# Designed miniproteins, single chains, continued (5): the designs that were tried, part 69

Each design is a single chain, and the fold is of that chain. pLDDT is the mean over its residues in the fold that is shown.

## One batch from the design tools (miniprotein)

Design m18538
Fold by ESMFold2-Fast:
Structure m18538 (fold): chain A 72 residues (1-72)
Amino acid sequence: SMAAAKAQLAAAKSVDEVRQIALDAVPSLTSLDQVIELANLAAQQAWRLGASPAEVVQIANEIITEGEKHLS
């Protein structure tokens, strides 16, 4: 669920863990608003964990791309 994904992202200890949690949550998403929310939360947590600006953008774009594919 989105609630479970949000809790897992907040508890994530590495950038790789953030990416994996977010991608694993994509099949449970039901709207583009949820995809954008998940991408923003993952980007924020990755930034907090020391990801570079380029890595943050890449993670957000990856989640949006996979989310759009899932919803299409």
Scores: mean pLDDT 87

Design m18539
Fold by ESMFold2-Fast:
Structure m18539 (fold): chain A 65 residues (1-65)
Amino acid sequence: SDLEEALKLIGEMLELTKTMKGEEAKEKGKEINKKLEELLTEKADEIEKEYTEEELEELALKAYK
């Protein structure tokens, strides 16, 4: 479920950025983005084979909803 967890984190990051604004959104977005990047890096080869960055964002929103 590593991919599923990563997608949920991306979706959560997108949702947080939408609900927050200013410095708060920037700080939380950056923090989640860093954690997400670390998680995705472990499965980067598998993800890159199947999905583009754009497709990953769509999957993230779908997984988070």
Scores: mean pLDDT 65

Design m18540
Fold by ESMFold2-Fast:
Formats: sequence, structure tokens, C-alpha cells
Structure m18540 (fold): chain A 64 residues (1-64)
Amino acid sequence: SEEQARFERLRKLSYEVLLKEGLPEDEAKRVADAIAQASLDAGFSEEETKKIAERVAKVLKEKR
């Protein structure tokens, strides 16, 4: 479906951003799934989703 294809694109985009920001692969996968679902539910664009992933990575890196 178009919705499933869009979810997969947002998931991949989020995952790539999180990996680039230095998150471990397992954590990046889990967080990317959550970002993709939230972005799909909110109607966010790929560009907006990328910004969210960048901000989430920053927050996670600042905590520990």
C-alpha cells in the first residue's frame, strides 16, 4: 500500500540519520521505527521527519 511504502521510506530516512549521528545500530532501528510511526500519524514530510530524527539523536546523546 502507499501508506506502507511511505512508512518504509520514513523509517529508512530516520535510521540513516540516526546512524550518521552515531547511535548504535540496534538503538537506531528501534528509534527509527518510533519516529516513522509518529511522523506518519502526524502527516510529517520527509524533510520534517529528518529534522525530528536529528533532534532526537541530539537529545539521546546529551543524556549519556
Scores: mean pLDDT 85

Design m18541
Fold by ESMFold2-Fast:
Structure m18541 (fold): chain A 58 residues (1-58)
Amino acid sequence: IESFFKAAQAGVAAAREALAAGASREEALTIGMDAAKKTAQLSPEQEKAVRAMLEELL
């Protein structure tokens, strides 16, 4: 659960930075997911949860 929150925070931060730099929503989602997966090892269900959070927050 600790690793999940760290991955989600990293994903959101990376996605927001990408949007601020002029990336599209789709590009920001991809960048956010890549950052989350690099931050912590996620199960397939956790990856789906992080992606859903990014879609809701962007």
Scores: mean pLDDT 79

Design m18542
Fold by ESMFold2-Fast:
Structure m18542 (fold): chain A 73 residues (1-73)
Amino acid sequence: MEELAEEVEREAEEVARLAEELGKEDAAEATREDARRLRELAAAGEVSEEELEAALERARGLRDKLRAELAAR
C-alpha cells in the first residue's frame, strides 16, 4: 500500500514537472495537491489498493500525453 502510494506521488510529480514546462502552472499545482491528498488518505487507510492502482495508471497516461506535447513543440 505505502509503496504504491509513493509510486503514485512520484508519477504525479513528473506530471506536474511536465505541466510546468508547458506553462500550465495551475495544473501542476493541482496535480501535486491531489497526489498529496491521496497519499494522506492512503496513510489513514481511507483509500483502497485498487484506487491507488487506478490513480497510478491515470498519472502514467497523463505523463505520456504531456511528454508527447513537449516533443511536438
Scores: mean pLDDT 81

Design m18543
Fold by ESMFold2-Fast:
Structure m18543 (fold): chain A 85 residues (1-85)
Amino acid sequence: SEELEKLKSKGLKVLGRMLKWYIENAKVTDENRKKFSELVKEGLAFMASTSIEEMQKQAKKMLELAREMNAPEDIIKELEEIINS
């Protein structure tokens, strides 16, 4: 599906920006290592998704984690756009 491929492309860009932001801004702590591990896990699950519904479910988990980590507003908005696609 062209829509699925477009959504994956958007998700990959957002995931890359989230990972870069986290690496540049996170202090080395056990809490931050755990959150980073969970972010990578959910991001991989998003990229492995084979349907728009499955991608939206994974994007919701990524959005929750991004909010818990106090991610930048632009990243939050991009994740919300993926969920509402």
Scores: mean pLDDT 78

Design m18544
Fold by ESMFold2-Fast:
Structure m18544 (fold): chain A 92 residues (1-92)
Amino acid sequence: VPLIPGAEGARIIAELARKMLEAAKNKDYQTALNLAVAMQIVLTATDLPEEERKRLLELINKMIDAINQKKYDEAIKFAEELIRESERLAAR
């Protein structure tokens, strides 16, 4: 059972993604990875339609894979897309 309302959870994910974007720009592996994992946990607890949940989860997983491979430019790209999608969901 989700614990966080969809718009609130999306807002938190957007904030975490912005912090992860900064960590990735600094090539701070540990901080970027911790923030990406925190986004997975928040998403799991967030009440979102299945299609939106799967889309956000796919982006978060791609970011984690990019961070693990030290491909920070790719991680930044996925974070920017995640911020856009999360802001859209947080608006309504």
Scores: mean pLDDT 85

Design m18545
Fold by ESMFold2-Fast:
Structure m18545 (fold): chain A 58 residues (1-58)
Amino acid sequence: SMLEEAARAGREAGAALRAGDRERALQYTKILSEALEKAGESSAAETARGMGERDLAA
């Protein structure tokens, strides 16, 4: 399901952020955002998108 895909992407993004891997974190944050949008979770998808923008700006 899209929620399962979102959960996997979220775990990978979180692990990458903790490891300081900004490129990997951005990649999985995009996957998370897209999966959440497809699952109808628009608010959570916006939060995930904001995480990606922060990683690019930092």
Scores: mean pLDDT 72

Design m18546
Fold by ESMFold2-Fast:
Structure m18546 (fold): chain A 66 residues (1-66)
Amino acid sequence: HMVTPTEEEAEELIERARKELEKILEKMTPEEKEEAERKFEEQVEMLRLAVEDPEKAAELARKRAA
């Protein structure tokens, strides 16, 4: 069943994750919300890149982890 997600599938996953994040953000302080939103956008960029170019996504992930 597991194949590389299409761009459309990635966008569906992002939308679903965004709605889950919205529920979690309700209990956070404004500072925590900004940090969570920023990290979420970083994950969105990574997921989109992983669909378009998995090798570049892996390189970026290593660079961000360092």
Scores: mean pLDDT 74

Design m18547
Fold by ESMFold2-Fast:
Order: sequence, then C-alpha cells, then structure tokens
Structure m18547 (fold): chain A 67 residues (1-67)
Amino acid sequence: SSKEAGEKSAKAAAEAGKAGDAAATATMNYQGFLVGSGEMAKKAKEGAEAGKAGDAKTASQLSEQAA
C-alpha cells in the first residue's frame, strides 16, 4: 500500500541521516584540530535534519562535505 511505501521510505531516509551524522562526527574526531569547529557541527546537524525530513540525498551530500 502507499502507506507502507511511505513509511519504508521515511525509515530509510532517517537511517541515512543517522549514518551521515555518524560519518560527520568521525571526521571531526579524525581531524582533531577541527573538533571544536562550528562548521563541522553545523554540517552534521544539517545532515541529520535532512534525514528526518525524508531527504536522504541531501543528508548524504552534507555528510560527504563534512568529511
């Protein structure tokens, strides 16, 4: 049904957002001299928000930029 398709897509987008946030966090830890950077934190937050909105592509792109 369309409801099930929508729920599945929303769940996949949320998981993509979580993966993007994890990747951004790992990048901040890897680049120690940037761990306090608001720029890295902002990109991680934007990726997570995009995932929650069901925009998996934006979440993925923001995660890559954070890397």
Scores: mean pLDDT 59

Design m18548
Fold by ESMFold2-Fast:
Structure m18548 (fold): chain A 57 residues (1-57)
Amino acid sequence: TVDKIEEAARAAGDAIAQGKSMEEVLKLARETADKLGIPEEQRDSLIKAIERALKER
C-alpha cells in the first residue's frame, strides 16, 4: 500500500508544480486515493501531508 500512497502523493505534487489551487489539488488527491483503494487511515495522513506542503509555500 506504500507504493499507492507514493503514487497519490506524486500526482498531488505534479498538480502543485502546475500551479493548481489548493482546492483542486486536494480534490485530485482524494480522487486518486479513492481510485487506488487507499485505506481511510492512510488517506487522512496523505491529505494532511498535502495540506502541510501547500501551507509551506
Scores: mean pLDDT 73

Design m18549
Fold by ESMFold2-Fast:
Structure m18549 (fold): chain A 60 residues (1-60)
Amino acid sequence: SELEKAKARALAALRADPDNDEVIGNLLKGWKAYQEGNKEEAIKYFEKAADAASTPVTVP
């Protein structure tokens, strides 16, 4: 389903950059929407979380 795909992408983004506040914030909003039964809003926020992880890993 689109919801499961969006959630998987958001979780992958969190794994790649666990300190990214935009990823974390949008992931939390996505889960809140899902708990409220609003699947469309959940997908939207999970996609925002995934997109927020566009910052590449920096090498020292």
Scores: mean pLDDT 75

Design m18550
Fold by ESMFold2-Fast:
Structure m18550 (fold): chain A 93 residues (1-93)
Amino acid sequence: SEEEKRRKELELELEILEGLILMIEAVKKIMEKSLEKKKKELEEKAKKEGDKEKVEKEKKELEEKYEEDEKKLEEEIKKLEEEIEKIKEELEK
């Protein structure tokens, strides 16, 4: 049946899109861990070199960059969620 073929294709597309969201969420967690590691490395460098003001600026720049990158990933998740909802609506027909 042409309808059965379409349904199977939509179900596969749904599974792929859900998998992509999980991958993006995994990337976000890796980025968060990377940020925390970099912040700790900057703190250790400050203890050796004594330039607290420079380190605080570098930390702030890292945090601002992380927030910008995180927002972009959240926007991609929203787009994928919108596509998932469209597929779910087609599957209910």
Scores: mean pLDDT 85

Design m18551
Fold by ESMFold2-Fast:
Structure m18551 (fold): chain A 63 residues (1-63)
Amino acid sequence: MALKEAGLEHIEKAREAAAAGDAAAAGAHLGKAYGYARQLEAAGDTESAAEVMKKLLEVGRLL
């Protein structure tokens, strides 16, 4: 799986966990998504990293 796709998948899982009231699972998935965003940034894919981070912050507001 591409790094961007992996990051976005974890954000979606975090959103599902947050909607279910599972803040611990949501936080864990956001942490994994953040890790993928950092890997994208290190690889020079700043656009994909920014997209993952933007969506991560949107889900973080639900916690």
Scores: mean pLDDT 83

Design m18553
Fold by ESMFold2-Fast:
Structure m18553 (fold): chain A 71 residues (1-71)
Amino acid sequence: SAEEEEILEALREDPENEEAIERAVELALELIREGRYDEAIELAERALEIRPDNLELGATLGLARMAKWLS
């Protein structure tokens, strides 16, 4: 989606952009709430490619994968 690409572009331009990380987490959690697990997983994985050591993105990816497995 356009929103996902905007967040990922912001992270690629500045990997230390904590606001962009927070937006990625918020959007992924919203996608999980809507049952859109594959989109949440993709967003979290792509954000983690830029910030592999970010614990909040890692936790969000774990939650998205668990939610999909339970569905």
Scores: mean pLDDT 89

Design m18555
Fold by ESMFold2-Fast:
Structure m18555 (fold): chain A 70 residues (1-70)
Amino acid sequence: MEELAEKAKELAKKFSPEVQKIINDAVERALAAGDEEALEQIVKLASKATPENEEIYATLAVMIATAAER
């Protein structure tokens, strides 16, 4: 799980500092919830996302983290 979290944070470096913070928070929440599938989804979406759609990606990452907490 920690390796997926690190990978998601690394991929987030291509986004704005504001989006990086949102993604890092979402990753920490998913990791705290112990949801490896949520982390894997965040990584897959990050690899497809571009700076132009970073806000949409940030919203999806928050939704995934919120679902992991349930």
Scores: mean pLDDT 81

Design m18556
Fold by ESMFold2-Fast:
Structure m18556 (fold): chain A 56 residues (1-56)
Amino acid sequence: MDTFLYNLALRTAEGLLLGGYSREEVVDFLVRNFGLSREEAEEIVDTAERRLQQQQ
C-alpha cells in the first residue's frame, strides 16, 4: 500500500472511531472513500483500535 494513503486512512479511521462511529461504519467508509479492499480496511481499523487502546 502507498505509505501516504495508509497514513491518511489510519488517521481517518482513528478520528471516526473517536467520533463514535462503529467499526463496521469505519471499514465501509475506508472502502468507499479510499478505494481499499475490505481486508485492507479491516487491518487499518484493527491498527487504529490498538493505537487508541494504548493511549487510553
Scores: mean pLDDT 82

Design m18557
Fold by ESMFold2-Fast:
Structure m18557 (fold): chain A 62 residues (1-62)
Amino acid sequence: SEKRKELLKLIGEILRLIGEELDIELDESLSEEEKEKKIKELEEKRKELLAKMDELEKEIEA
């Protein structure tokens, strides 16, 4: 179904954001303050995607 396809896309996007957070943590060119700021931005994006995922899961028949 279209809702299941959208769910899989959201999961993929969440996994990509986790990868970006790891890349930021490992980036020796960034200060601790810059890392914290960038990670907070990615955490907020993940929070939004997780909320969308939760709503889609509620709409998918068991």
Scores: mean pLDDT 81

Design m18558
Fold by ESMFold2-Fast:
Structure m18558 (fold): chain A 70 residues (1-70)
Amino acid sequence: SEKERNYQVGQVLQQLRLGRRPDDSQAEAAREAAELPLPVVSHDDPERARRSQEVLEELRRRAEEEYQRS
């Protein structure tokens, strides 16, 4: 579910950026997070998975704030 969750988060961020581009810095960061390689969320690399998840969660929270402002 972690792989699915992180993928869904990336997809949501991308959709928010494409639908509403409130911040250019957020667009770049969200894109990088969404395009993160699958191995980064694998069990074989928990360190990278954790960092990737933290970044995605931060970007998701930021994107949600921008989305709420519409």
Scores: mean pLDDT 56

Design m18559
Fold by ESMFold2-Fast:
Structure m18559 (fold): chain A 56 residues (1-56)
Amino acid sequence: MSPLEKLLRLIGRVLAAIGDVFEAELRGDEEALAEARRRLEEAKRELEEFLKELEA
C-alpha cells in the first residue's frame, strides 16, 4: 500500500459523493440530498485528515 494509492482512492470517494449530491439535487429528493451531502462531508474530512497526517 502506497500513500499515493490511498490518496487517489480518497479523491475518488469525494468525486463519487459529489456526483450523488448533484443527482439528488436534480431529482429534488431532500432526504437523498441530505444523505449524499453527509457522505460528501465525511469523504472530504477523511481526505483532509490523511493529507494533514502526511504533512505532520
Scores: mean pLDDT 81

Design m18560
Fold by ESMFold2-Fast:
Structure m18560 (fold): chain A 66 residues (1-66)
Amino acid sequence: GLLKRLFEHDNKEVLDEFLEAVKLYEEGRIEEAIEILKKAYSKFGIELSDEEARRVLEDMLKALKD
């Protein structure tokens, strides 16, 4: 479907947005990190709460440090 095609086509741009969000989170810029992550997910029709976005950022940060 359209969402799958958008994900595959924009994969690098979305990845860059996720990496920027994680970087901001690690720098203590939590609100900015949440905003960027929520924007990235909204491109796929997914609306994250601030709590859900924070959890995703924490999980991604742990994965990058391992």
Scores: mean pLDDT 74

Design m18561
Fold by ESMFold2-Fast:
Structure m18561 (fold): chain A 106 residues (1-106)
Amino acid sequence: SAVDALHAALLATAERTAADIRSLLARLPLPEELKERLFELLDRTVALLRARDLDGAIEANEELIELLEEGVELMADDPEAKARLEEALEAERALLLALRYLRALE
Protein backbone atom coordinates (compact mmCIF):
# COMPACT_ATOMS: atom_id res chain seq x y z
CA SER A 1 0.00 0.00 0.00
CA ALA A 2 1.01 3.66 -0.28
CA VAL A 3 1.01 3.90 3.54
CA ASP A 4 3.34 0.86 3.80
CA ALA A 5 5.68 2.38 1.18
CA LEU A 6 5.71 5.71 3.05
CA HIS A 7 6.37 3.92 6.38
CA ALA A 8 9.29 1.95 4.84
CA ALA A 9 10.80 5.13 3.33
CA LEU A 10 10.39 7.07 6.60
CA LEU A 11 11.93 4.22 8.65
CA ALA A 12 14.96 4.09 6.29
CA THR A 13 15.37 7.89 6.58
CA ALA A 14 15.00 7.76 10.40
CA GLU A 15 17.67 5.01 10.63
CA ARG A 16 20.14 7.01 8.46
CA THR A 17 19.46 10.24 10.37
CA ALA A 18 19.90 8.46 13.74
CA ALA A 19 23.25 6.98 12.59
CA ASP A 20 24.47 10.42 11.38
CA ILE A 21 23.39 12.17 14.62
CA ARG A 22 24.96 9.39 16.74
CA SER A 23 28.27 9.89 14.87
CA LEU A 24 28.02 13.67 15.41
CA LEU A 25 27.20 13.37 19.14
CA ALA A 26 30.19 11.04 19.70
CA ARG A 27 32.51 13.87 18.50
CA LEU A 28 30.89 16.80 20.37
CA PRO A 29 31.99 18.01 23.85
CA LEU A 30 28.50 17.51 25.33
CA PRO A 31 27.97 16.16 28.88
CA GLU A 32 28.04 12.33 28.85
CA GLU A 33 24.64 12.15 30.63
CA LEU A 34 23.04 14.24 27.86
CA LYS A 35 24.72 12.06 25.16
CA GLU A 36 23.38 8.87 26.82
CA ARG A 37 19.82 10.28 26.89
CA LEU A 38 20.10 11.43 23.24
CA PHE A 39 21.40 7.97 22.15
CA GLU A 40 18.52 6.29 24.04
CA LEU A 41 15.91 8.55 22.38
CA LEU A 42 17.44 8.05 18.89
CA ASP A 43 17.21 4.26 19.39
CA ARG A 44 13.69 4.48 20.91
CA THR A 45 12.29 6.62 18.06
CA VAL A 46 13.60 4.16 15.42
CA ALA A 47 12.43 1.08 17.40
CA LEU A 48 8.91 2.51 17.89
CA LEU A 49 8.65 3.52 14.21
CA ARG A 50 9.78 -0.01 13.20
CA ALA A 51 7.06 -1.45 15.51
CA ARG A 52 4.50 0.90 13.85
CA ASP A 53 3.84 2.62 17.20
CA LEU A 54 3.45 6.06 15.60
CA ASP A 55 2.18 7.77 18.78
CA GLY A 56 5.17 6.39 20.71
CA ALA A 57 7.59 7.41 17.93
CA ILE A 58 6.14 10.97 17.90
CA GLU A 59 6.45 11.25 21.71
CA ALA A 60 10.06 9.94 21.69
CA ASN A 61 10.96 12.29 18.79
CA GLU A 62 9.43 15.31 20.62
CA GLU A 63 11.58 14.50 23.70
CA LEU A 64 14.65 14.06 21.43
CA ILE A 65 14.01 17.51 19.89
CA GLU A 66 13.84 19.11 23.38
CA LEU A 67 17.19 17.54 24.37
CA LEU A 68 18.80 18.56 21.05
CA GLU A 69 17.63 22.15 21.74
CA GLU A 70 19.40 21.88 25.14
CA GLY A 71 22.54 20.66 23.29
CA VAL A 72 22.40 23.70 20.95
CA GLU A 73 22.25 26.05 23.98
CA LEU A 74 25.23 24.27 25.62
CA MET A 75 27.28 24.76 22.39
CA ALA A 76 26.52 28.53 22.20
CA ASP A 77 30.28 29.37 22.40
CA ASP A 78 31.26 26.76 19.74
CA PRO A 79 29.78 27.97 16.40
CA GLU A 80 30.79 24.84 14.42
CA ALA A 81 29.34 22.41 17.01
CA LYS A 82 26.21 24.61 17.35
CA ALA A 83 25.65 24.65 13.55
CA ARG A 84 26.00 20.83 13.33
CA LEU A 85 23.51 20.36 16.21
CA GLU A 86 21.11 22.83 14.55
CA GLU A 87 21.29 20.67 11.37
CA ALA A 88 20.51 17.56 13.49
CA LEU A 89 17.61 19.45 15.12
CA GLU A 90 16.20 20.43 11.68
CA ALA A 91 16.43 16.78 10.50
CA GLU A 92 14.54 15.55 13.61
CA ARG A 93 11.89 18.30 13.23
CA ALA A 94 11.39 17.19 9.60
CA LEU A 95 11.00 13.59 10.83
CA LEU A 96 8.38 14.77 13.39
CA LEU A 97 6.30 16.41 10.63
CA ALA A 98 6.55 13.24 8.50
CA LEU A 99 5.55 11.04 11.48
CA ARG A 100 2.49 13.23 12.16
CA TYR A 101 1.55 13.06 8.46
CA LEU A 102 1.90 9.24 8.44
CA ARG A 103 -0.24 8.98 11.63
CA ALA A 104 -2.95 11.14 9.96
CA LEU A 105 -3.09 8.67 7.03
CA GLU A 106 -3.86 5.73 9.38
Scores: mean pLDDT 90

Design m18562
Fold by ESMFold2-Fast:
Structure m18562 (fold): chain A 87 residues (1-87)
Amino acid sequence: MKALSEKKYEEAIKEYKERIKKNPNDAEAWTNLGEALFLQGKYEEAIEYYEKAIELDPNNLEAWRNLAEALRKLGKYEEAEAVEKKA
């Protein structure tokens, strides 16, 4: 596939990090930051941000689903299954 958006992922990460610095309780910004890192293949970092989003908003089903997907990418299938049961 064409790697057309590497720079755009870096820019998105920077923008979401600035948004989080301004409002650390913005669960959506934490989720979006995790997703940008996931799309770069940085699954371990993505997990940290998805976990933070869930701490701020446990009803954020997107963050729970994205966390499970990132865990699967790292081969942590048992942890992914446990997370999916909470979503």
Scores: mean pLDDT 80

Design m18563
Fold by ESMFold2-Fast:
Structure m18563 (fold): chain A 68 residues (1-68)
Amino acid sequence: MTAEEARKLIEEARKLLDKPNPTQEELDRAHQLLVEAERYAIKTGDKELADEIAELHRKLVELYRKRL
């Protein structure tokens, strides 16, 4: 995975999370994308990517809690 590919995963996840009422499937997809990008950020030590992923992960957690 390249930094550009990781960035695209983050942007796709962001678009899913920014939907007015994301479905369970869309939340699960966003989670999958963020996990893949996070593995890359951990492997490379890219703190800026890790911070951006963490912000999106917090939003994802809030959306999951609203559905539980």
Scores: mean pLDDT 81

Design m18564
Fold by ESMFold2-Fast:
Structure m18564 (fold): chain A 62 residues (1-62)
Amino acid sequence: VSDEEARKILEELRSKDPSVPVKITPELIEITKEVLERHPEANKRELNLLIVGERLRRIAEE
């Protein structure tokens, strides 16, 4: 999965939740690429949950 594809997906997810200010960071791109690689058939709702979960997991492990 490319950085461009990951960014596009993040932008689409952000557009659905514009009330929450989110900046697309390199870390979010990395997480999104990992999620897409492991779950290539996931729909947008599933992708959002997986990306949020992975981000929270990484924060908790820091």
Scores: mean pLDDT 70

Design m18565
Fold by ESMFold2-Fast:
Structure m18565 (fold): chain A 61 residues (1-61)
Amino acid sequence: SLGVRLAAKDLGISEEEAARLLREGLELAKTQGREAGARYLADKLGISVRSAEGLLEASLL
């Protein structure tokens, strides 16, 4: 998806790694709530929780 490609480029990681992390964050958001998923992605990618929330939203588009 466009979101995966943009995240990979901005973070300097592979599209495969970006897709995997976004999927893991989305699964956490479903089970533990959106904030938990965003925190997981923020920690894994070294970005802000706000940026991670944007990535989760983009994964649904």
Scores: mean pLDDT 77

Design m18566
Fold by ESMFold2-Fast:
Structure m18566 (fold): chain A 65 residues (1-65)
Amino acid sequence: SKEEKVKKVLSTLPLTVEDIYNIIRNVGYSSVQKTIDYISKETGLPKSEVVKILRKLAREEFDKR
């Protein structure tokens, strides 16, 4: 699935749930955009879909706490 592709790429990155949340909040900043661009290229998904999946994963992790 699209989510599994994003999760696989995320597992190769030293990112926490807090990092993912900050990426979602600060999408306009260059460092954040580079991370989204990397995931987009690795998964073959458009950036909008990557952001949508990251929002979903951050919410799921929040619900576990």
Scores: mean pLDDT 73

Design m18567
Fold by ESMFold2-Fast:
Order: C-alpha cells, then structure tokens, then sequence
Structure m18567 (fold): chain A 60 residues (1-60)
C-alpha cells in the first residue's frame, strides 16, 4: 500500500506551497526530495503540499 507518515507537530501553511498539518494528521508521501523535503497529500483535507521530513514519522 502507499507509504503513510504521521505529522509529529503542527505546521501552518506559511506559503501556498506548504502543506498545513496538525500533530497526528496522516499523510501519503508522493515524492521525496534530496534536501529532505517531501511532497505529501493530507488524508484529512485532501490537499497536497511540501512538508519538511523532520515533521513526519513513518507509521508503517
């Protein structure tokens, strides 16, 4: 199945490219960048955006 991650802390959408998350939100990672950033889709909102890898913890 898709690789699932959990937000470890709140992240406000500071720009249109940044995904807004709350601690405990589940995301599907679509792409990982060499700098440690990820393109992810929120399973709660359906929105897609950038998240720092340090904000995410692998669930499975």
Amino acid sequence: GPKLYRATKDQGPTTPAVLGLKEGDLVEVLKEYPDGNMLAKSLKTGHTGLVGGDFLEEVE
Scores: mean pLDDT 78

Design m18568
Fold by ESMFold2-Fast:
Structure m18568 (fold): chain A 58 residues (1-58)
Amino acid sequence: SPVEKALEALERGDYEKAVELAREAIAQDPDNGLARFILVEAYRKLGREEEAERVEAA
């Protein structure tokens, strides 16, 4: 599952990979709140606050 892989990447500190996999999970299921949460966390860890805020506003 892309969500499982995204969570594992986030837990490893691979924030770029977590963004990639979380976006894939959201593309497959836009209702996946866990994938959106992972994407926000990963963007913030990367200092990409503007992208994090846009995901939270959706």
Scores: mean pLDDT 84

Design m18569
Fold by ESMFold2-Fast:
Parts: sequence; structure tokens; C-alpha cells
Structure m18569 (fold): chain A 86 residues (1-86)
Amino acid sequence: MLTPEQREAEVANVIKTLKDVIKRAEELLKSDKPVSPREIIALRFAVATAEATLDLFGVSTPEARELIEKARKLIDELEKKYEASK
């Protein structure tokens, strides 16, 4: 079992990962370059892993939920951008 300090570090790392996903998705949406399916898959995997980690630790903060929801919305917008480029 992780110590309380290790658990807090893992949760903080998940929050950082979600913020990094959001930043990357926003950069891709603003770019004039076509979005690769690999990038979309990687972002979805990162969000799914973050959510699973928070569930494992029983963490359900408003911040974590809002970041997950925002990340999912941005990734959905990336998928629409990719589909429009087909």
C-alpha cells in the first residue's frame, strides 16, 4: 500500500497528466496541420489511465472531474477535425 504522501504524489501526477492532455489537445485544435489518429488514441489512453488511477484511489474532486470532462470534450473535437480531413 502507498503511503499518504505517495498517494498524494500519484494524484498530483494524474492532475498534471490531465492538464498536459488538455494543453496538447488545444495545441492540435489550433494547428493548421491535420491531426493523426495515433495522437488522438494516445490522448484518449492518457485520459482513461488517469480516470482509472483516480478511481483506484477513490478520488472524486471537482477539479479532477472538470479536467476529465474538458479533456474528453477536446479529444472529441479533435476526432471531428480528423473526420473532416478525410
Scores: mean pLDDT 80

Design m18570
Fold by ESMFold2-Fast:
Structure m18570 (fold): chain A 58 residues (1-58)
Amino acid sequence: SEELEEKASEVARKLKISGDYSIDERIEVIKEALKDPSLSKEEKEALEYALEGYEKGK
């Protein structure tokens, strides 16, 4: 969804995923971020959405 895509983009910026990162590097950062128990449900869903998108690109 558009809302989930926007949230995923926002979280990626906060985690410094954007820029010269390879798809593999982005996947690693997202997987590490998902281990954080302080993440909200919305943040987890956004990160999982981004992760699924990148994994499909492999």
Scores: mean pLDDT 70

Design m18571
Fold by ESMFold2-Fast:
Structure m18571 (fold): chain A 92 residues (1-92)
Amino acid sequence: NAEELLEQAREKANEFIDAGRKGDVETARKKALEAADLFRQALAEGHPRAPVLGTALVMDLVGLAIEAYMEGNEELAEKFLEIARDVAKRLA
């Protein structure tokens, strides 16, 4: 059960990264939040990797925000930071 939840979370996290790199903010938001919910469920089921992978999801969002900011796209950076805050709240 916990392993299946973690695998589903990883799949959603990969979909989020692909969408984020393409600038598809709405798909990135949806997939990141789905991944966060699945990581939280895996944590509740006792999976030892869930906390680390959930934290990695937040760091990936911050990385996308920094990349957008460095490219001069402050609006995109703000959107990724908003998603990072929402993901962090769902993991807490």
Scores: mean pLDDT 86

Design m18572
Fold by ESMFold2-Fast:
Structure m18572 (fold): chain A 76 residues (1-76)
Amino acid sequence: MEKLEKQAEQMVERVVAEARASDDLEWIRQLLEGARQAAQRLAALVAKGSSEKDRILMKGAQRLAEELERIAREKE
């Protein structure tokens, strides 16, 4: 599980770096909405007793959404 957590963290860091380097605010907003939707869907699965994998992915999606929201706000 620790390896999956690190992989999810690295994926979030890469997407965040790409968003920060991008001037395409619409693309960043689309990524943000996708991350929010993924976090909500994964949270519903976790609430129903889903695997540890779903919990790790939910945490990653939540963090990605928070970082993208901050970036989108900074670029307005």
Scores: mean pLDDT 81

Design m18573
Fold by ESMFold2-Fast:
Structure m18573 (fold): chain A 66 residues (1-66)
Amino acid sequence: MPLSEEELEQRKKWLEKAKKKIAELKKSPDPELQKQAELGEEVMKLLEESKTYEEIAAAEAELLAK
């Protein structure tokens, strides 16, 4: 089922905030924070490609399996 216009807009704003946070973590000299940034980038790619609730659920399940 496709996301509603409102849900897509909210997700877009959330993704923008998440990308900014990931960029900050990536600039950190802390290797633990850099690993978190790498994982966050993978999460963002999967979420950006997801267009339906089913795709989001599948992406979330895949990440939990890692």
Scores: mean pLDDT 70

Design m18574
Fold by ESMFold2-Fast:
Structure m18574 (fold): chain A 96 residues (1-96)
Amino acid sequence: SVQEQIEEARRRAEEARRLKEEAEREIERLEEERKRAEEEAKRREEEERRRGGDPERVRRELESKIASRISGAKIRAVGYETEEKLNEEKAKKLEE
């Protein structure tokens, strides 16, 4: 029935909202992890410099890894926001 389709769309919108909130919390956790990783990067950069290695490469690798994880979480958050809006729109059109 049309009513069942409306209820299903609303449930999917609610689920997408929850998943978006989880992704946003993950971003917050990763930002805190980034602060700790910055300290780790400085330590490893200094160690590599003492060993005659490539300190700049070690720093870039650590920064890139964290940036990639944060980007992934942001992409998921955008995806869930889009899904929420699409399901809200479907429910509204079905109620017309």
Scores: mean pLDDT 82

Design m18576
Fold by ESMFold2-Fast:
Structure m18576 (fold): chain A 75 residues (1-75)
Amino acid sequence: SKEEEAKKLIEEADKLIDEAMQSPDVETRIKLLEEASKKYEEAAEKAKDNPVLRQRAIRGYVAAKLLKVAVELES
């Protein structure tokens, strides 16, 4: 289902955030955070009929975008 696809994308995006936070390389961190944000965005679209899941995906998207900006400013 679209809902199960959204859940899987959120799980994959969460893992990318964890990988980014463990990476010492700024370029790798930025790339992983961009990939995470794309997966959260796709998850939000797939979860549009499930408001709780959609909100989870949107929060992840915003967090990934803010983390990317923080990494870029700390470089």
Scores: mean pLDDT 88

